# Ledger of designs, part 113: designed miniproteins, single chains, continued (4)

Each design is a single chain, and the fold is of that chain. pLDDT is the mean over its residues in the fold that is shown.

## One batch from the design tools (miniprotein)

Design m15937
Fold by ESMFold2-Fast:
Structure m15937 (fold): chain A 91 residues (1-91)
Amino acid sequence: MKVERQIGLILRAIGLLLDGSFTPEKALEILRELAKLYPDDEAVRRALEVFEEDPTLEGAIRAAEIILEGSKDPLVLAAARQLLAAARAAL
């Protein structure tokens, strides 16, 4: 499935950055790709908007928390958990 393949690649890419090498620029790329793959997920859209207002590692944590509170999709929630872990490791 196209969406599952792409989300799997995103999860793998985030996993490689759990060593503290994660950046705000990488968070923006991930959030934009999630919004592209899940255009009807309002939590993802809101998270991207909030992150664009505060494009920092703290902003990435806030964006991940918005997705974790608002999304119902298990793959989107998995991506948000990885994003949260990567941003926290880089803090």
Scores: mean pLDDT 81

Design m15938
Fold by ESMFold2-Fast:
Structure m15938 (fold): chain A 94 residues (1-94)
Amino acid sequence: MLSKEEQFEYLKRLAKAVWEKNVDEAAEILAEMIFKYFKERGITELPDEETLRRYIRSTLLYFKNLFQISDEFIDELVEKTIERLKKLWEEYKK
């Protein structure tokens, strides 16, 4: 499992990218965090896209409320995160 310190560093990086409205950077950070979490839990196959969308949106709920982020930003971030996560997973399975 990720240490509390590692989790905090990822959350700081994610919060900064979201605050700066840098969707590409935020998606990269989120995909890396989720990939590491799934790998550490021994997950061998990615959940389906709909399950991933729900999980990612749920994770972003606090940032949406805290930073008054638009639904359009959240939707774009979710889709880009799924794309990056799929790429990381395919490279890992090689």
Scores: mean pLDDT 79

Design m15939
Fold by ESMFold2-Fast:
Structure m15939 (fold): chain A 100 residues (1-100)
Amino acid sequence: MNLSDEEAEELLKEAKELFEKGLELLKQGRYDEASKYFSEAEKLLMYLVLSSSPERARELFEEFLEYVKKKMEEIGLEEEAKKYTEGARKFLDILLESLS
């Protein structure tokens, strides 16, 4: 499925909102609920990546990672943000190579 830029941006916004809800629950010690929101954000991001051109998938994924990094850094998780971002970029490279 080839998503329009408008559809892709709307879904990316939804994924960011789900991540932010998960992060707020995590701050409250609601780990199980936070995990569900993170899982839904990951599903939307995966759908975006698989429904986009490889070039657009990289752009959308990087925008999401920069958002995640910023939000994690705001709560004092700078080292965790760095490790997550680095691992996620490697995962995307493997995924896109497998789809080529």
Scores: mean pLDDT 78

Design m15940
Fold by ESMFold2-Fast:
Structure m15940 (fold): chain A 71 residues (1-71)
Amino acid sequence: DEARRQAERTVEVRDMESLEEAIAWARRQAEQGRWALVETRDGHVVLAFPDGRWLVARPVGSGERLLAEGE
């Protein structure tokens, strides 16, 4: 996805053990006006946007499914 590609290009990508930790970290990056991408060991991807929005998706086959989002 375009958003994922932007996050990978402009900010640190991290692997985290916990989805909760990943969401918390990504939200802090969004609060600082930064793109963020975190992949968890259970297969979730968390994206943060510089406008303060965040979302969680799960990679499925060759695509991703949106599971949650927030501001």
Scores: mean pLDDT 65

Design m15941
Fold by ESMFold2-Fast:
Structure m15941 (fold): chain A 81 residues (1-81)
Amino acid sequence: MREKAEELKREATERVKELAEKFVNGEISFEEYREKVQEILEALRARLLELGASEEEAEAAAEEVGREGALFLQNKIDEKN
């Protein structure tokens, strides 16, 4: 379970980072970025629950991926200064 959970978090983080880059490059709107990030985090939670994670563990994982994505987005915006 632990290895699979870390794999799923990594996959979700990479997808969120790709969306951040598309948003910063003007390929998608901020609204579309927010909606797609939410879908990724909800899918991550659902998959972790299917693997037997608790609701608290699934929520913590989604929060962690969301924080990493937000930091990555901020860094990408700062790079475009």
Scores: mean pLDDT 82

Design m15942
Fold by ESMFold2-Fast:
Structure m15942 (fold): chain A 83 residues (1-83)
Amino acid sequence: AVEPATLEEQMEIAKKQVAELDALYAKTKDPLLKAIRDLLQEGLAAGKPVLGAGRAILAGMRAEGAEPERIEKLEAVLEEMEK
């Protein structure tokens, strides 16, 4: 967006998504969820929004033929971040 959330708001959204991914990973033990969570966490530590990194990981998973159900769940989480 032309005028998206402030960097501070973007980082708060990313922190929430890290927590949600951590909760989902604790339940499923899916290493791909952990990988996306780790990328978001590193972006937060660097003070940068990392929404694009999560989408890039999902695109890679689709290209490699990962289970559609896993891709859909991760996509739903990232889509909620965009609201």
Scores: mean pLDDT 64

Design m15943
Fold by ESMFold2-Fast:
Structure m15943 (fold): chain A 94 residues (1-94)
Amino acid sequence: ELDELLAKLSPEQRAAVERLRATIDAFADKLSERNRAQGNEEAAEAVRKAGDDMALSLAKAFYAREQGDTEAFEKAVQDVAKAANAMLDAAGIP
């Protein structure tokens, strides 16, 4: 689904989403490594899932914006915030 959405974006928007995804993946990797080192594999997997959900929702937000779909854009932005909070919760960050 993410790759299909990226293919529909303009080159500039696709580059922006890929850059944000790389940053999210790097952050999620560090948090997952920390949780795994503490013996919490479930929390490590939850962080990775939240990172993936955040990247997908960002791609959906960019696509909705390009299509002029305000409702889909607002929903995708809310989903990004929800995924970000889930990642912080899974990492034990208040």
Scores: mean pLDDT 81

Design m15944
Fold by ESMFold2-Fast:
Structure m15944 (fold): chain A 100 residues (1-100)
Amino acid sequence: MIEELEKEIYKVLDKEVAEKLIELVKEKKLEELYKLLEKLIEENKDNPEKLDSVLVAIQALLHMISLTGSEEEKKEMIKYAEKLLEELSKIRPDVEPLKP
């Protein structure tokens, strides 16, 4: 199950980024994980396909934490996920109406 979640992340993100996100989950560095995901959203805000890939990765990472994390780690990750989804909602619908 965890190996399947890791494969989904590797399918949607660049290998180096996927490896870093998975390592941060395994090390329980949830604040660093959140900041990296926030940066990925910001860097890809003009690319809907890449934003969808980031969302898939967030869902897989949340599932990994739900299987391996403590109750405190799960609550922390839910709070970070809510913040990430709020940032995504500010970007969608596409707020760059002047780009053809």
Scores: mean pLDDT 76

Design m15945
Fold by ESMFold2-Fast:
Structure m15945 (fold): chain A 65 residues (1-65)
Amino acid sequence: GAMREKAIEIARKTAIELIERDPNITVSQLLEEVRKRILEAIPDISVQDLTEALIEALRVYEELR
């Protein structure tokens, strides 16, 4: 749905930005900041949609490692 797609886009853009800013960022720090930004943009997001977005952030982290 639209909320999931928006959350995934935020997750991908945020993960790329964080890695570019700090190449030594830990996966834990990255996921915490991505989660925070998604919740700020979509406060009523479902756990399922949030989880899918965090999986995308993890994928980006592994690819840009």
Scores: mean pLDDT 87

Design m15946
Fold by ESMFold2-Fast:
Structure m15946 (fold): chain A 86 residues (1-86)
Amino acid sequence: LEEKKKELIEKLKQGAEELREFINSLPEEFAEEKERLLRELDRALEETIAAIEGAKSMEELEEAMKRGVGRLEEIARRAYELRLKA
């Protein structure tokens, strides 16, 4: 369980870093939206890591990860929509 938590946290951090880079690549006209998305990304990452660390079973761990990935995907979708408007 603990080893699996470390693996999932590492994968989550990598995905969040890629998303952060994408958000930072958005045009300067979206500066306020970029700051908001980055704050939401940091919050989602921290809350998901806490949920993963608190998981008492593999099932809880999988649910925590699914929830976290879903949050990152929603942030990514919104960032992508901003890119399409540029």
Scores: mean pLDDT 83

Design m15947
Fold by ESMFold2-Fast:
Structure m15947 (fold): chain A 97 residues (1-97)
Amino acid sequence: NLLKTLQAMAYIALANVYEKEGRYDEAIELYEKAIKDFPDSEFTAFIYYNLGKVYEKRGDLEKALEAYRKALEIMKDSTSPFVEEVKKRIEELEKKL
């Protein structure tokens, strides 16, 4: 559904603006809403990745790790540079926890 995809992208764009402003709680709320409202979105893995990044910026390393692992589970059969970046962040966080 193109309309749902575009709305999910709008949520991601707004959450990115909040993240840039240091408004991490508001960014997290938008990402969680996007996952809830658009669970079958092709952007779900990307949303989890961005959610992980926001948690990492807040210092919530365990929540960041959970979000990155969710992104990887969704993308497990993909070999894109995005998957490699998610794997790298998981490895780095596991060393810190």
Scores: mean pLDDT 81

Design m15948
Fold by ESMFold2-Fast:
Structure m15948 (fold): chain A 100 residues (1-100)
Amino acid sequence: SMERELVEALLEELAKLGIEIDLDPDASFIELLEKLAEISDPRTQAAIYGSIAAYYYLKGDLEKALEYLEKGKEIYKEINDEHGIKNVEKRIEFVKEEMK
């Protein structure tokens, strides 16, 4: 599938940058992002969760978008990033308004 080819291409490019990810070759793009988040520093992990949330938002999966925004918020709280907390809370409020 095109998604498999994209995941394999991204894994190859990441490996060239010295980033090695242990991932099943049938994994989705989202599973790749989840694995990237797991090996990243907390601030980068929160940013990746924000990107996953944006993906689900664009697909119309508002519940999953909120789930990943809340994951990012918890990380920003753990590292005491007040600016990150404020920004992710604004995104959460925006998605909740869309859900009505």
Scores: mean pLDDT 80

Design m15949
Fold by ESMFold2-Fast:
Structure m15949 (fold): chain A 92 residues (1-92)
Amino acid sequence: MREELEKRAEKLGEELEKEKDPEKIEKLLLEIAELRGELLSLTKPPEVAELGKEALEYYAKAVGAELKGDLELAKKYEEKAKELVEKGHKLL
C-alpha cells in the first residue's frame, strides 16, 4: 500500500511538471495532496499527519485559485499552508 501510494504520487508529480491546463493542474495537485496525506497518516503521529494533510490541500487550492485569477484567495491559501507546515515542524 505505502509503496503504491508513493509511486502514484511521484507519477502525478511528473505529469504536473509538464501540464499547462489549469483544470488538470488543480486536479493533479489535489490528487497528489490526497495521496501524500494518506502516506503521512501511515508514517507520522496523528497530530502531525492532520497538519500535513491540511497544508497539502491548501497548497493545491492556492495554485488552483491563482490559475483562475483569484490572486487574493491564492495568497490566503498559501499563507494558511505555510502556517500549518511551521506548526507541524514544531511538533517533530
Scores: mean pLDDT 78

Design m15950
Fold by ESMFold2-Fast:
Structure m15950 (fold): chain A 118 residues (1-118)
Amino acid sequence: EERELAEKAAELARKALKLVEESLNGDTSKLPEAIEHAIKALELLKKVPSLSEEEKELLDEAIKALEDPSLSEKEKLNIVANTAAYVLKLSGKILGDEKLEKEAEEFLKKLVEKVAAK
């Protein structure tokens, strides 16, 4: 079950990151869908028994942050992007897939570049 949970979480995280990229390109209507995918990915990873208590606490904190209606669109974009990248890294660790870690690093580099350009 653990491997299946990690695979599903990674797929949802990838969808969230794609929607974040579209939001950064001007279509902020995609942000709520990105948040929904990120929350689902976090909920799946919380069910993984091999994760440490510290890792699970970070997942719970991320869910609460993404559900906070007082956050600005910019704050939500930053949280969902970093959260989805973290999900890819944890999923890569569970699955033994170094490509997921590299994918997360590449996305975060692109995010920093786009945010700095604005």
Scores: mean pLDDT 79

Design m15951
Fold by ESMFold2-Fast:
Structure m15951 (fold): chain A 60 residues (1-60)
Amino acid sequence: VQRTLEQEVAALKELYKGCFGDVKDAAQRRALLESALKKLGYPFSQAQRQQAIQEVLASC
């Protein structure tokens, strides 16, 4: 598959690397990542979506 969950997470980490400097609230950062995952249209399960969000947030 061209875009696995791991590859999408890696792409989001690159896109959002350090960019949350203006967003201090963890809930706001999660909301931004949830919006990004919706935009991707990838059929993530809720568990996969939460996992991806946690991994991206841990990288920022």
Scores: mean pLDDT 66

Design m15952
Fold by ESMFold2-Fast:
Structure m15952 (fold): chain A 93 residues (1-93)
Amino acid sequence: SIEVSVSLEMHPNGTATVTSTVTAKSVDSETLVITWKRNPDKLVAPAKVFKLKDGDQVVESVTLDNIEPGDVFTKEVETVDGGVVASATIKAS
């Protein structure tokens, strides 16, 4: 299975760091496209292609300006053909 988590840390300087973790469990080998989106379709960072094996973990962090209450960040993990296999969403409050 593919598991995704997202966390959000607010900083005193008015920025926020959004961190995502993608974990592969009990998989032989999967080639996946990992995309990070904001509100809902703007890319936070370029989509990346990963080949994941059992026990592999991908951790990505980005620091963003102008985070507003209600901003939504979504991490999507897709097959190369665009099928979503896992996603996680966090809303700024």
Scores: mean pLDDT 75

Design m15953
Fold by ESMFold2-Fast:
Structure m15953 (fold): chain A 79 residues (1-79)
Amino acid sequence: MSREELEAEVLLALADIYLHLGKISFEKGDYETALEDYEKALQLYEEALRKASGPVREEAQRGIEEAKKFIDEVKEKLK
């Protein structure tokens, strides 16, 4: 495993953590914190995608789609 591949895996794991933190905040009705966490997750998934290849790249792409979906959902709650 190269350093870049390891960095992609670490970024993916961190993105997953922020996505889950966003979900917890959303369930508690803290939509502003949920938005911040989902936007951070999106940024981290995009960075992981830039460094990733193979299965990690596919996971990062799925994470981007999921984060965008949850960002849209939380923005609806903030209206």
Scores: mean pLDDT 87

Design m15954
Fold by ESMFold2-Fast:
Structure m15954 (fold): chain A 85 residues (1-85)
Amino acid sequence: MTPAEQLLTKPEISDEVKPIREKLKQVPDEEIMKIAKEYAPKSKNKINFLGNEAYVITKEGAEKLAELANLTPEQRDLLLKMTEG
């Protein structure tokens, strides 16, 4: 399986996702939860957020998280591709 396929199906084991996850950990849990609640109502896919908590968010929510976590353009694009709902 390609690294891209592993990233989309099992993001927690992808080396490319590790820096994104570490930056997301620096965002306050309150802000992450707020975005998850506001941008999750019609999502189809789940992403693995901060361990056992899985949130389904829209691309708009992912963009907000990328800005709060100060992700690079490449990391932001990768996060958006993981949120297909």
Scores: mean pLDDT 60

Design m15955
Fold by ESMFold2-Fast:
Structure m15955 (fold): chain A 96 residues (1-96)
Amino acid sequence: HMADSIIATLDRIPELSTLDAVEAVAIVQIHLAVMKVALENNPDDKELAEESLKTAEKIIPALRRVAQHPDPEVAAAARSALQGAEDLIKLAKEKL
């Protein structure tokens, strides 16, 4: 499942270089952006809204852990991704 794959990637970040960690977070941000665009383009798809909500809610704790990373670049990327996940939750709830 996408959420479990994202969480596994995020949980590995403490073991990665700054560059690899930022790239891992950027990939997560791209996934969140794609889900948001899909939901905006399919506003009547309640199944898509439910799956988007579940995915975003599941990954938030992992993103909050990465936002505490000692490298400010990694932490900033994670905070941006966290905002994306929160925006996706809000949008999904509005469609349900």
Scores: mean pLDDT 85

Design m15956
Fold by ESMFold2-Fast:
Structure m15956 (fold): chain A 73 residues (1-73)
Amino acid sequence: MAEEYARKAIEAARAGKIEEAVRYLAKALEAAGHPLSEEEVEELIRELATLPLEEAQRMIIAAAEMAIRRARA
């Protein structure tokens, strides 16, 4: 379920596990009807790795919250 994967993405992001967080976010988005390609997931991981950890965490959490809202619409 989108909410379950989004929650796991937030937990992984808070633990500093950015790659794991992005992979759970991708599963949440897929469950919400907005799948990311494998290439898009790899590119997102690469882009977030260039950011300060706090910024990467904030972006992933915001995206996960949006996935939950869309799944509940």
Scores: mean pLDDT 82

Design m15957
Fold by ESMFold2-Fast:
Structure m15957 (fold): chain A 65 residues (1-65)
Amino acid sequence: MDPAEEELLKYAKELGIKINREAARALLQSTNGNIDKAKEALKFAKELGIRELNKETALLVSLGV
């Protein structure tokens, strides 16, 4: 169990965004394991009105941070 994935799942829930473990893993991979940058990607998704992230959407929003 990856603590960084769990932290992203918890943070997404606080933002009101639905993600699964695959989306959380994709965010971490696209941010080179940087949890703070992955959290910024989730905040960016919320600003765009995105309420659910799949793997593809997670990769796209990570490019915006």
Scores: mean pLDDT 81

Design m15958
Fold by ESMFold2-Fast:
Structure m15958 (fold): chain A 79 residues (1-79)
Amino acid sequence: MDEKIKKEALEEIKKAKEELIKKAPTMSPEEVVLEMSQRISDIIAKAAAQGLSKEDLDELKKEGVKAVNEVAEEAEKAA
């Protein structure tokens, strides 16, 4: 069960990153980072509410930070 929750959360992070990278040219770098950070926070909170383990939640947090950094880099290049 946890594997499915983790997989769904990782897929949501990937989709959020792809969507925000495409929107980056129409937003400020600050707006893109805030939006991505909010989406990552919501994804992690949902996974935690579904009973995902602390170890898997920590991995999701690391993937989330990586995604925010990648989105921030693309937004700065687009600005």
Scores: mean pLDDT 80

Design m15959
Fold by ESMFold2-Fast:
Structure m15959 (fold): chain A 67 residues (1-67)
Amino acid sequence: DLDALRQQAYDIAYSILTKAGVPPDKAQQLAQQIADTVVGLVAEGRLTPQQGLDMARDNAEAAGKKW
C-alpha cells in the first residue's frame, strides 16, 4: 500500500526534522519531498518498503543536520 508507505515515510521524516529544530512549515515541505522520493523508488521496484523507510530516516537526519 503506497499510501500507507507515504504516510509512514512522512511521519518518520517530520518527527526527525522537528526534533532537529527545523521549523514546522519547513519540516512539512522537506518531509513531503522525502516521502515522495521514497514512494517513487519503491513503486519503481528499486527499493523495498523497509529500505524506503530507512532512506526516509537517513535523508531526514541529513537534512536536519544541515538546517
Scores: mean pLDDT 88

Design m15960
Fold by ESMFold2-Fast:
Structure m15960 (fold): chain A 110 residues (1-110)
Amino acid sequence: MPLSDLEKSELLADEEKLKKAAEAIKKETGVDLTAQQVKDLLLTFPLIDKDGDGKISREEIEYFYENERHLLPESLQFLSLEQLLKIFDLFDVDGDGYVSLDEIVEFLSK
């Protein structure tokens, strides 16, 4: 289900949910992110979503990393393509190879 901008903003402002997401990312991928860096990553979602369909594919992440990596916040420029793909695989709760903001919300709500 598509989320309103208000619902997205409320989730991104929830420090405890962002911290929990950072802890899950570290446990599952070995990537050590702060709650602020998780927020920065989620705010990068619209920059990767080239088609504006509300979904990101692995191919869009690879294209973004190779051609538009400079659009990442400086706090996230240390991330490798492999680390980015592992993080997005965690948000792909349905395992369909696409990550939506709804899947990120479901991940944060666990």
Scores: mean pLDDT 73

Design m15961
Fold by ESMFold2-Fast:
Structure m15961 (fold): chain A 82 residues (1-82)
Amino acid sequence: DEMLKRALRAIAEVAKTLPESTSASEVLREAHKVKGLSDEEASLAGGAIAETAYKEKGLSSEELDKLSASEIAELAEKALAE
């Protein structure tokens, strides 16, 4: 899916430029703003990151905000590789 891959790539790039203290929701918001993601693209990428976090780390959606910007970048890159 080109839309999902574009959104995941944008999130990974933005997450790498943000402070590690940046929450997952703030990373997604900044990617939407800076890379011009649509609401649909942002939603698809957020879902893929959440699924990857559950699969790789056993994290629930409630625990995603505990992740650092670098961890969000890692998860987005892993979701891209699938």
Scores: mean pLDDT 76

Design m15962
Fold by ESMFold2-Fast:
Structure m15962 (fold): chain A 117 residues (1-117)
Amino acid sequence: DEKKKRLEELNKILEEFSKKYLLYLAAEKIAKYKLSDEEIEIMAEAVGVSPEELLELAKNLEEFKKEVEEEAKKNNLLKLLELIEEARKYAGDKEKLEEIQKETEEELKKYKEEFLK
């Protein structure tokens, strides 16, 4: 069933990108804040990597950001990435976040429809 295979491929792409983006967010937090070894261990466990791996990503944050952007570009997810990054700028603004959430849902629907053609 080709439609089933395409749906499985879509889900894998979205899952792999989501995992990489969450890892980027964890690395960015470590790079911006002086976290304890215990806090770093908790974050590393939450994103499924070793503390040593997370610390290396934090040291090379600019290079890792480029890898996230290149993966988004390769999988046609740049617009979704832009919307997620925009949401971060309006953290705490409920009305603006609800607007961005709606735009993100519309873009995700469009992405899935285009992929499953």
Scores: mean pLDDT 83

Design m15963
Fold by ESMFold2-Fast:
Structure m15963 (fold): chain A 61 residues (1-61)
Amino acid sequence: DREAEIRKLLLEAGYSQDAADEIVETLKRFGIVLSPEETREFLAKVKAAAATGREAAREIG
């Protein structure tokens, strides 16, 4: 089911089990349906943005 797929993607992206569970519970409570592809693309963009921001912060510090 999509719920299990989303949890797996969140764990692969480096989220904790507790964080993944909270995100899935929140989505389920509000009836939000995400496709695995949309979730993967979103996580990839967030990861890329976080890497760029971290590199800039390290250059300053």
Scores: mean pLDDT 68

Design m15964
Fold by ESMFold2-Fast:
Structure m15964 (fold): chain A 82 residues (1-82)
Amino acid sequence: SEIARLLEQARRATDPRERLRLLREAAMRLLDVVPPELIPQAIGQLLRVIGMEIDASMGRTPSDADLEAQLAALEELARRAE
């Protein structure tokens, strides 16, 4: 799936900004495929990634732990959407 491809690319990305871009794209794609009961969670995940991108643009790059936690949250949401 496109979402699985994006999440795998995010896992392999070494640049935090590229990783965040891939996580945002995955979160946006998840909004199109999640069942209605998971839409609030999908919106919440997208807003968290956007917040991280804004922080990075202002010189506050997320930690590796924060990026890994966000990746794991999107992987779990993608699993539940199946």
Scores: mean pLDDT 86

Design m15965
Fold by ESMFold2-Fast:
Structure m15965 (fold): chain A 84 residues (1-84)
Amino acid sequence: MREKMEEEAERRIARGREAIAAGRLEEAERLLREARETVELLTRAIEEAKARGEEVPEGAYFLLELERRVAEELERLLREARAA
């Protein structure tokens, strides 16, 4: 389970890196936007569940951590590409 989620996150980062290398900045920007939206959605869902006294599955925290890593890496790569 965790291995598949980690592999998917790595593929998304690799896709963003390849898009940037090919000059397809719009594609990389879209991938970053999608990751950021997912971080916001998961963070809100976790906070709301905790506020209601509901148990949050460990997998939800793990997914949030992976999405944050994808967003952070893509943001860094795009920032570097725009500075060049």
Scores: mean pLDDT 84

Design m15966
Fold by ESMFold2-Fast:
Structure m15966 (fold): chain A 66 residues (1-66)
Amino acid sequence: SLKDLLEKYREAVKRGDADAALEYLKQINEQELKIMEEEGFPQSVIDALRSAHETRLELLKRRLAG
């Protein structure tokens, strides 16, 4: 579930596991998009969220790289 992924992401960040944190964040982002598509959100909103997710992942990668 999304809740389980969020808890795993939080734990990975706390222990400094960069690879696990990035992988769980990708899975969270994909689940959020799927839920929005299933709930019938407008494509413009889904596209905006997808763009925000891409930026979020890039910022996390840069932060974890030191």
Scores: mean pLDDT 83

Design m15967
Fold by ESMFold2-Fast:
Parts: sequence; C-alpha cells; structure tokens
Structure m15967 (fold): chain A 80 residues (1-80)
Amino acid sequence: MPIVTRPLSEEGKAGVAAFNAARKAKIPDAPESDQPDDLAIDGSNPAAREMLEQKRRELFPDETEEEDELYLKGADEVAA
C-alpha cells in the first residue's frame, strides 16, 4: 500500500464522518435528535456557542479577572 501525504483536516473530517455514521448506525431511532448538527457545536449556532461560554462561567463562578491573572502569575513564577 503506497503512503500518501494528506492534510490533517481531511483525515479529521473523514474520522468525524465515520464516527457520526457509526453513531447513527447504533441509534436507529431518533437519529436527528442525537445529531451534532442540532446544536451546531461547530459554531454554526450562536446558541451552542453561548451555552459553552455560559457553562464555562458557571463552572468557574469564582474565576474573575483578578483570579485568572493571579493564577497565571503564580504558575509562571513556579514554572519559571
């Protein structure tokens, strides 16, 4: 089998497509309900984008500008 050079994005797309196809094959019922296209996680849907951003803030309600900078400075001083 000859070795061919292909871009990562092409292989990534093929992998994602195969994964999605496998998911649909395993879920014969309500295939559209479990589609990533419903949420448009790729950023196609602003609602999905905002949900991720809001979830991040809810998970880190204590993470403010000062705490983020303090963490980065502390990590930099400890590491470097």
Scores: mean pLDDT 50

Design m15968
Fold by ESMFold2-Fast:
Structure m15968 (fold): chain A 94 residues (1-94)
Amino acid sequence: MVETKITYEPEVVYEGKSVEEVTDELNAKAAELTEKAREAGELPTAAAAGAVEGPDGNVVGVMVVVESTGTLDEAAELAREAAEKRLKEVKERL
């Protein structure tokens, strides 16, 4: 049985940054976390991130980390889907 742990990082509000800047920053952090997990020999770990601009002009960033006993590709797909779902929920409440 594949065991999966999904961790939703706290949402962060960025003032004075664009959606592109926040998305690039969070994706760089997600890539770093994934590589560190690989180097440490931990369970397959993947992270995915996204950002959306609110009506106040502030950008809300989201990041999800998935640890799985399955493949890295499976963890990456789950992380992407979870991040997209979370981003949609954030956008709908703005």
Scores: mean pLDDT 78

Design m15969
Fold by ESMFold2-Fast:
Structure m15969 (fold): chain A 91 residues (1-91)
Amino acid sequence: MEKEKILNELVEAVLNNDAQKLADILYKHGIVTKEEAEAIKKSTDKRELFEALGVALTKLNISLTEEQEVKLLKAIGYTDEQIERIREKRK
């Protein structure tokens, strides 16, 4: 239950380009070091935030839903066709 709430907050932080909130959540839950969190806070690129989210998901042993992944990839500038190609390559 709590992992799902954390995941939703992380996804929303990336979608809103809220580097501060993303870094604070990741640090609070022990997913990143203080130094890594400070680096994330300086990020202005949604792609960098998406990559930080990917690392967090691996450490938490949880996966994005298909809807969440598609929404995030669209937010960072991928087309529907590009998203399908990326998802095929990851399997």
Scores: mean pLDDT 76

Design m15970
Fold by ESMFold2-Fast:
Order: structure tokens, then sequence, then C-alpha cells
Structure m15970 (fold): chain A 74 residues (1-74)
């Protein structure tokens, strides 16, 4: 399922908030944890949440390391 522009905006803001919180506590968030939290909070599938995370990494909003941990780009 494709996200609407409004859902994409809400999802991006929520993803940034979740990553910022995890980054402050532990330096990063695991991809699987972010995908599960986004799916749960937005009422979307984990597949849709995973595609959103991929789009945010491709856009340079999130940085992903070799272990699959995510951080906010500076």
Amino acid sequence: MALTAEQRREAQALAAQLVARAEAEAGSIARGDLVRELARKLGISQATASRLVNALVAAGVLLEDAAGNLRLAA
C-alpha cells in the first residue's frame, strides 16, 4: 500500500522523533525496531514501514550502518 502525502509527512516526522530519542539514549535504533514502531503507531504494514525507512535513508534523512542501525543525518 502506498502512503498518501499526509501519511508520508506524519511518518517522516514520527520516524525522526523515534530515531532522535533512541540516538539520545543509545546512539542509534535498530532498523527492525523502527519498522515495528512505525507500523504500530501509524497503523500500516511492516512492509510499508520498511519501504518508508528505505526512502528516508535514500533521501539522506537517516543514516544506516553495516549492522542495520539507524541514526539521524546531522
Scores: mean pLDDT 78

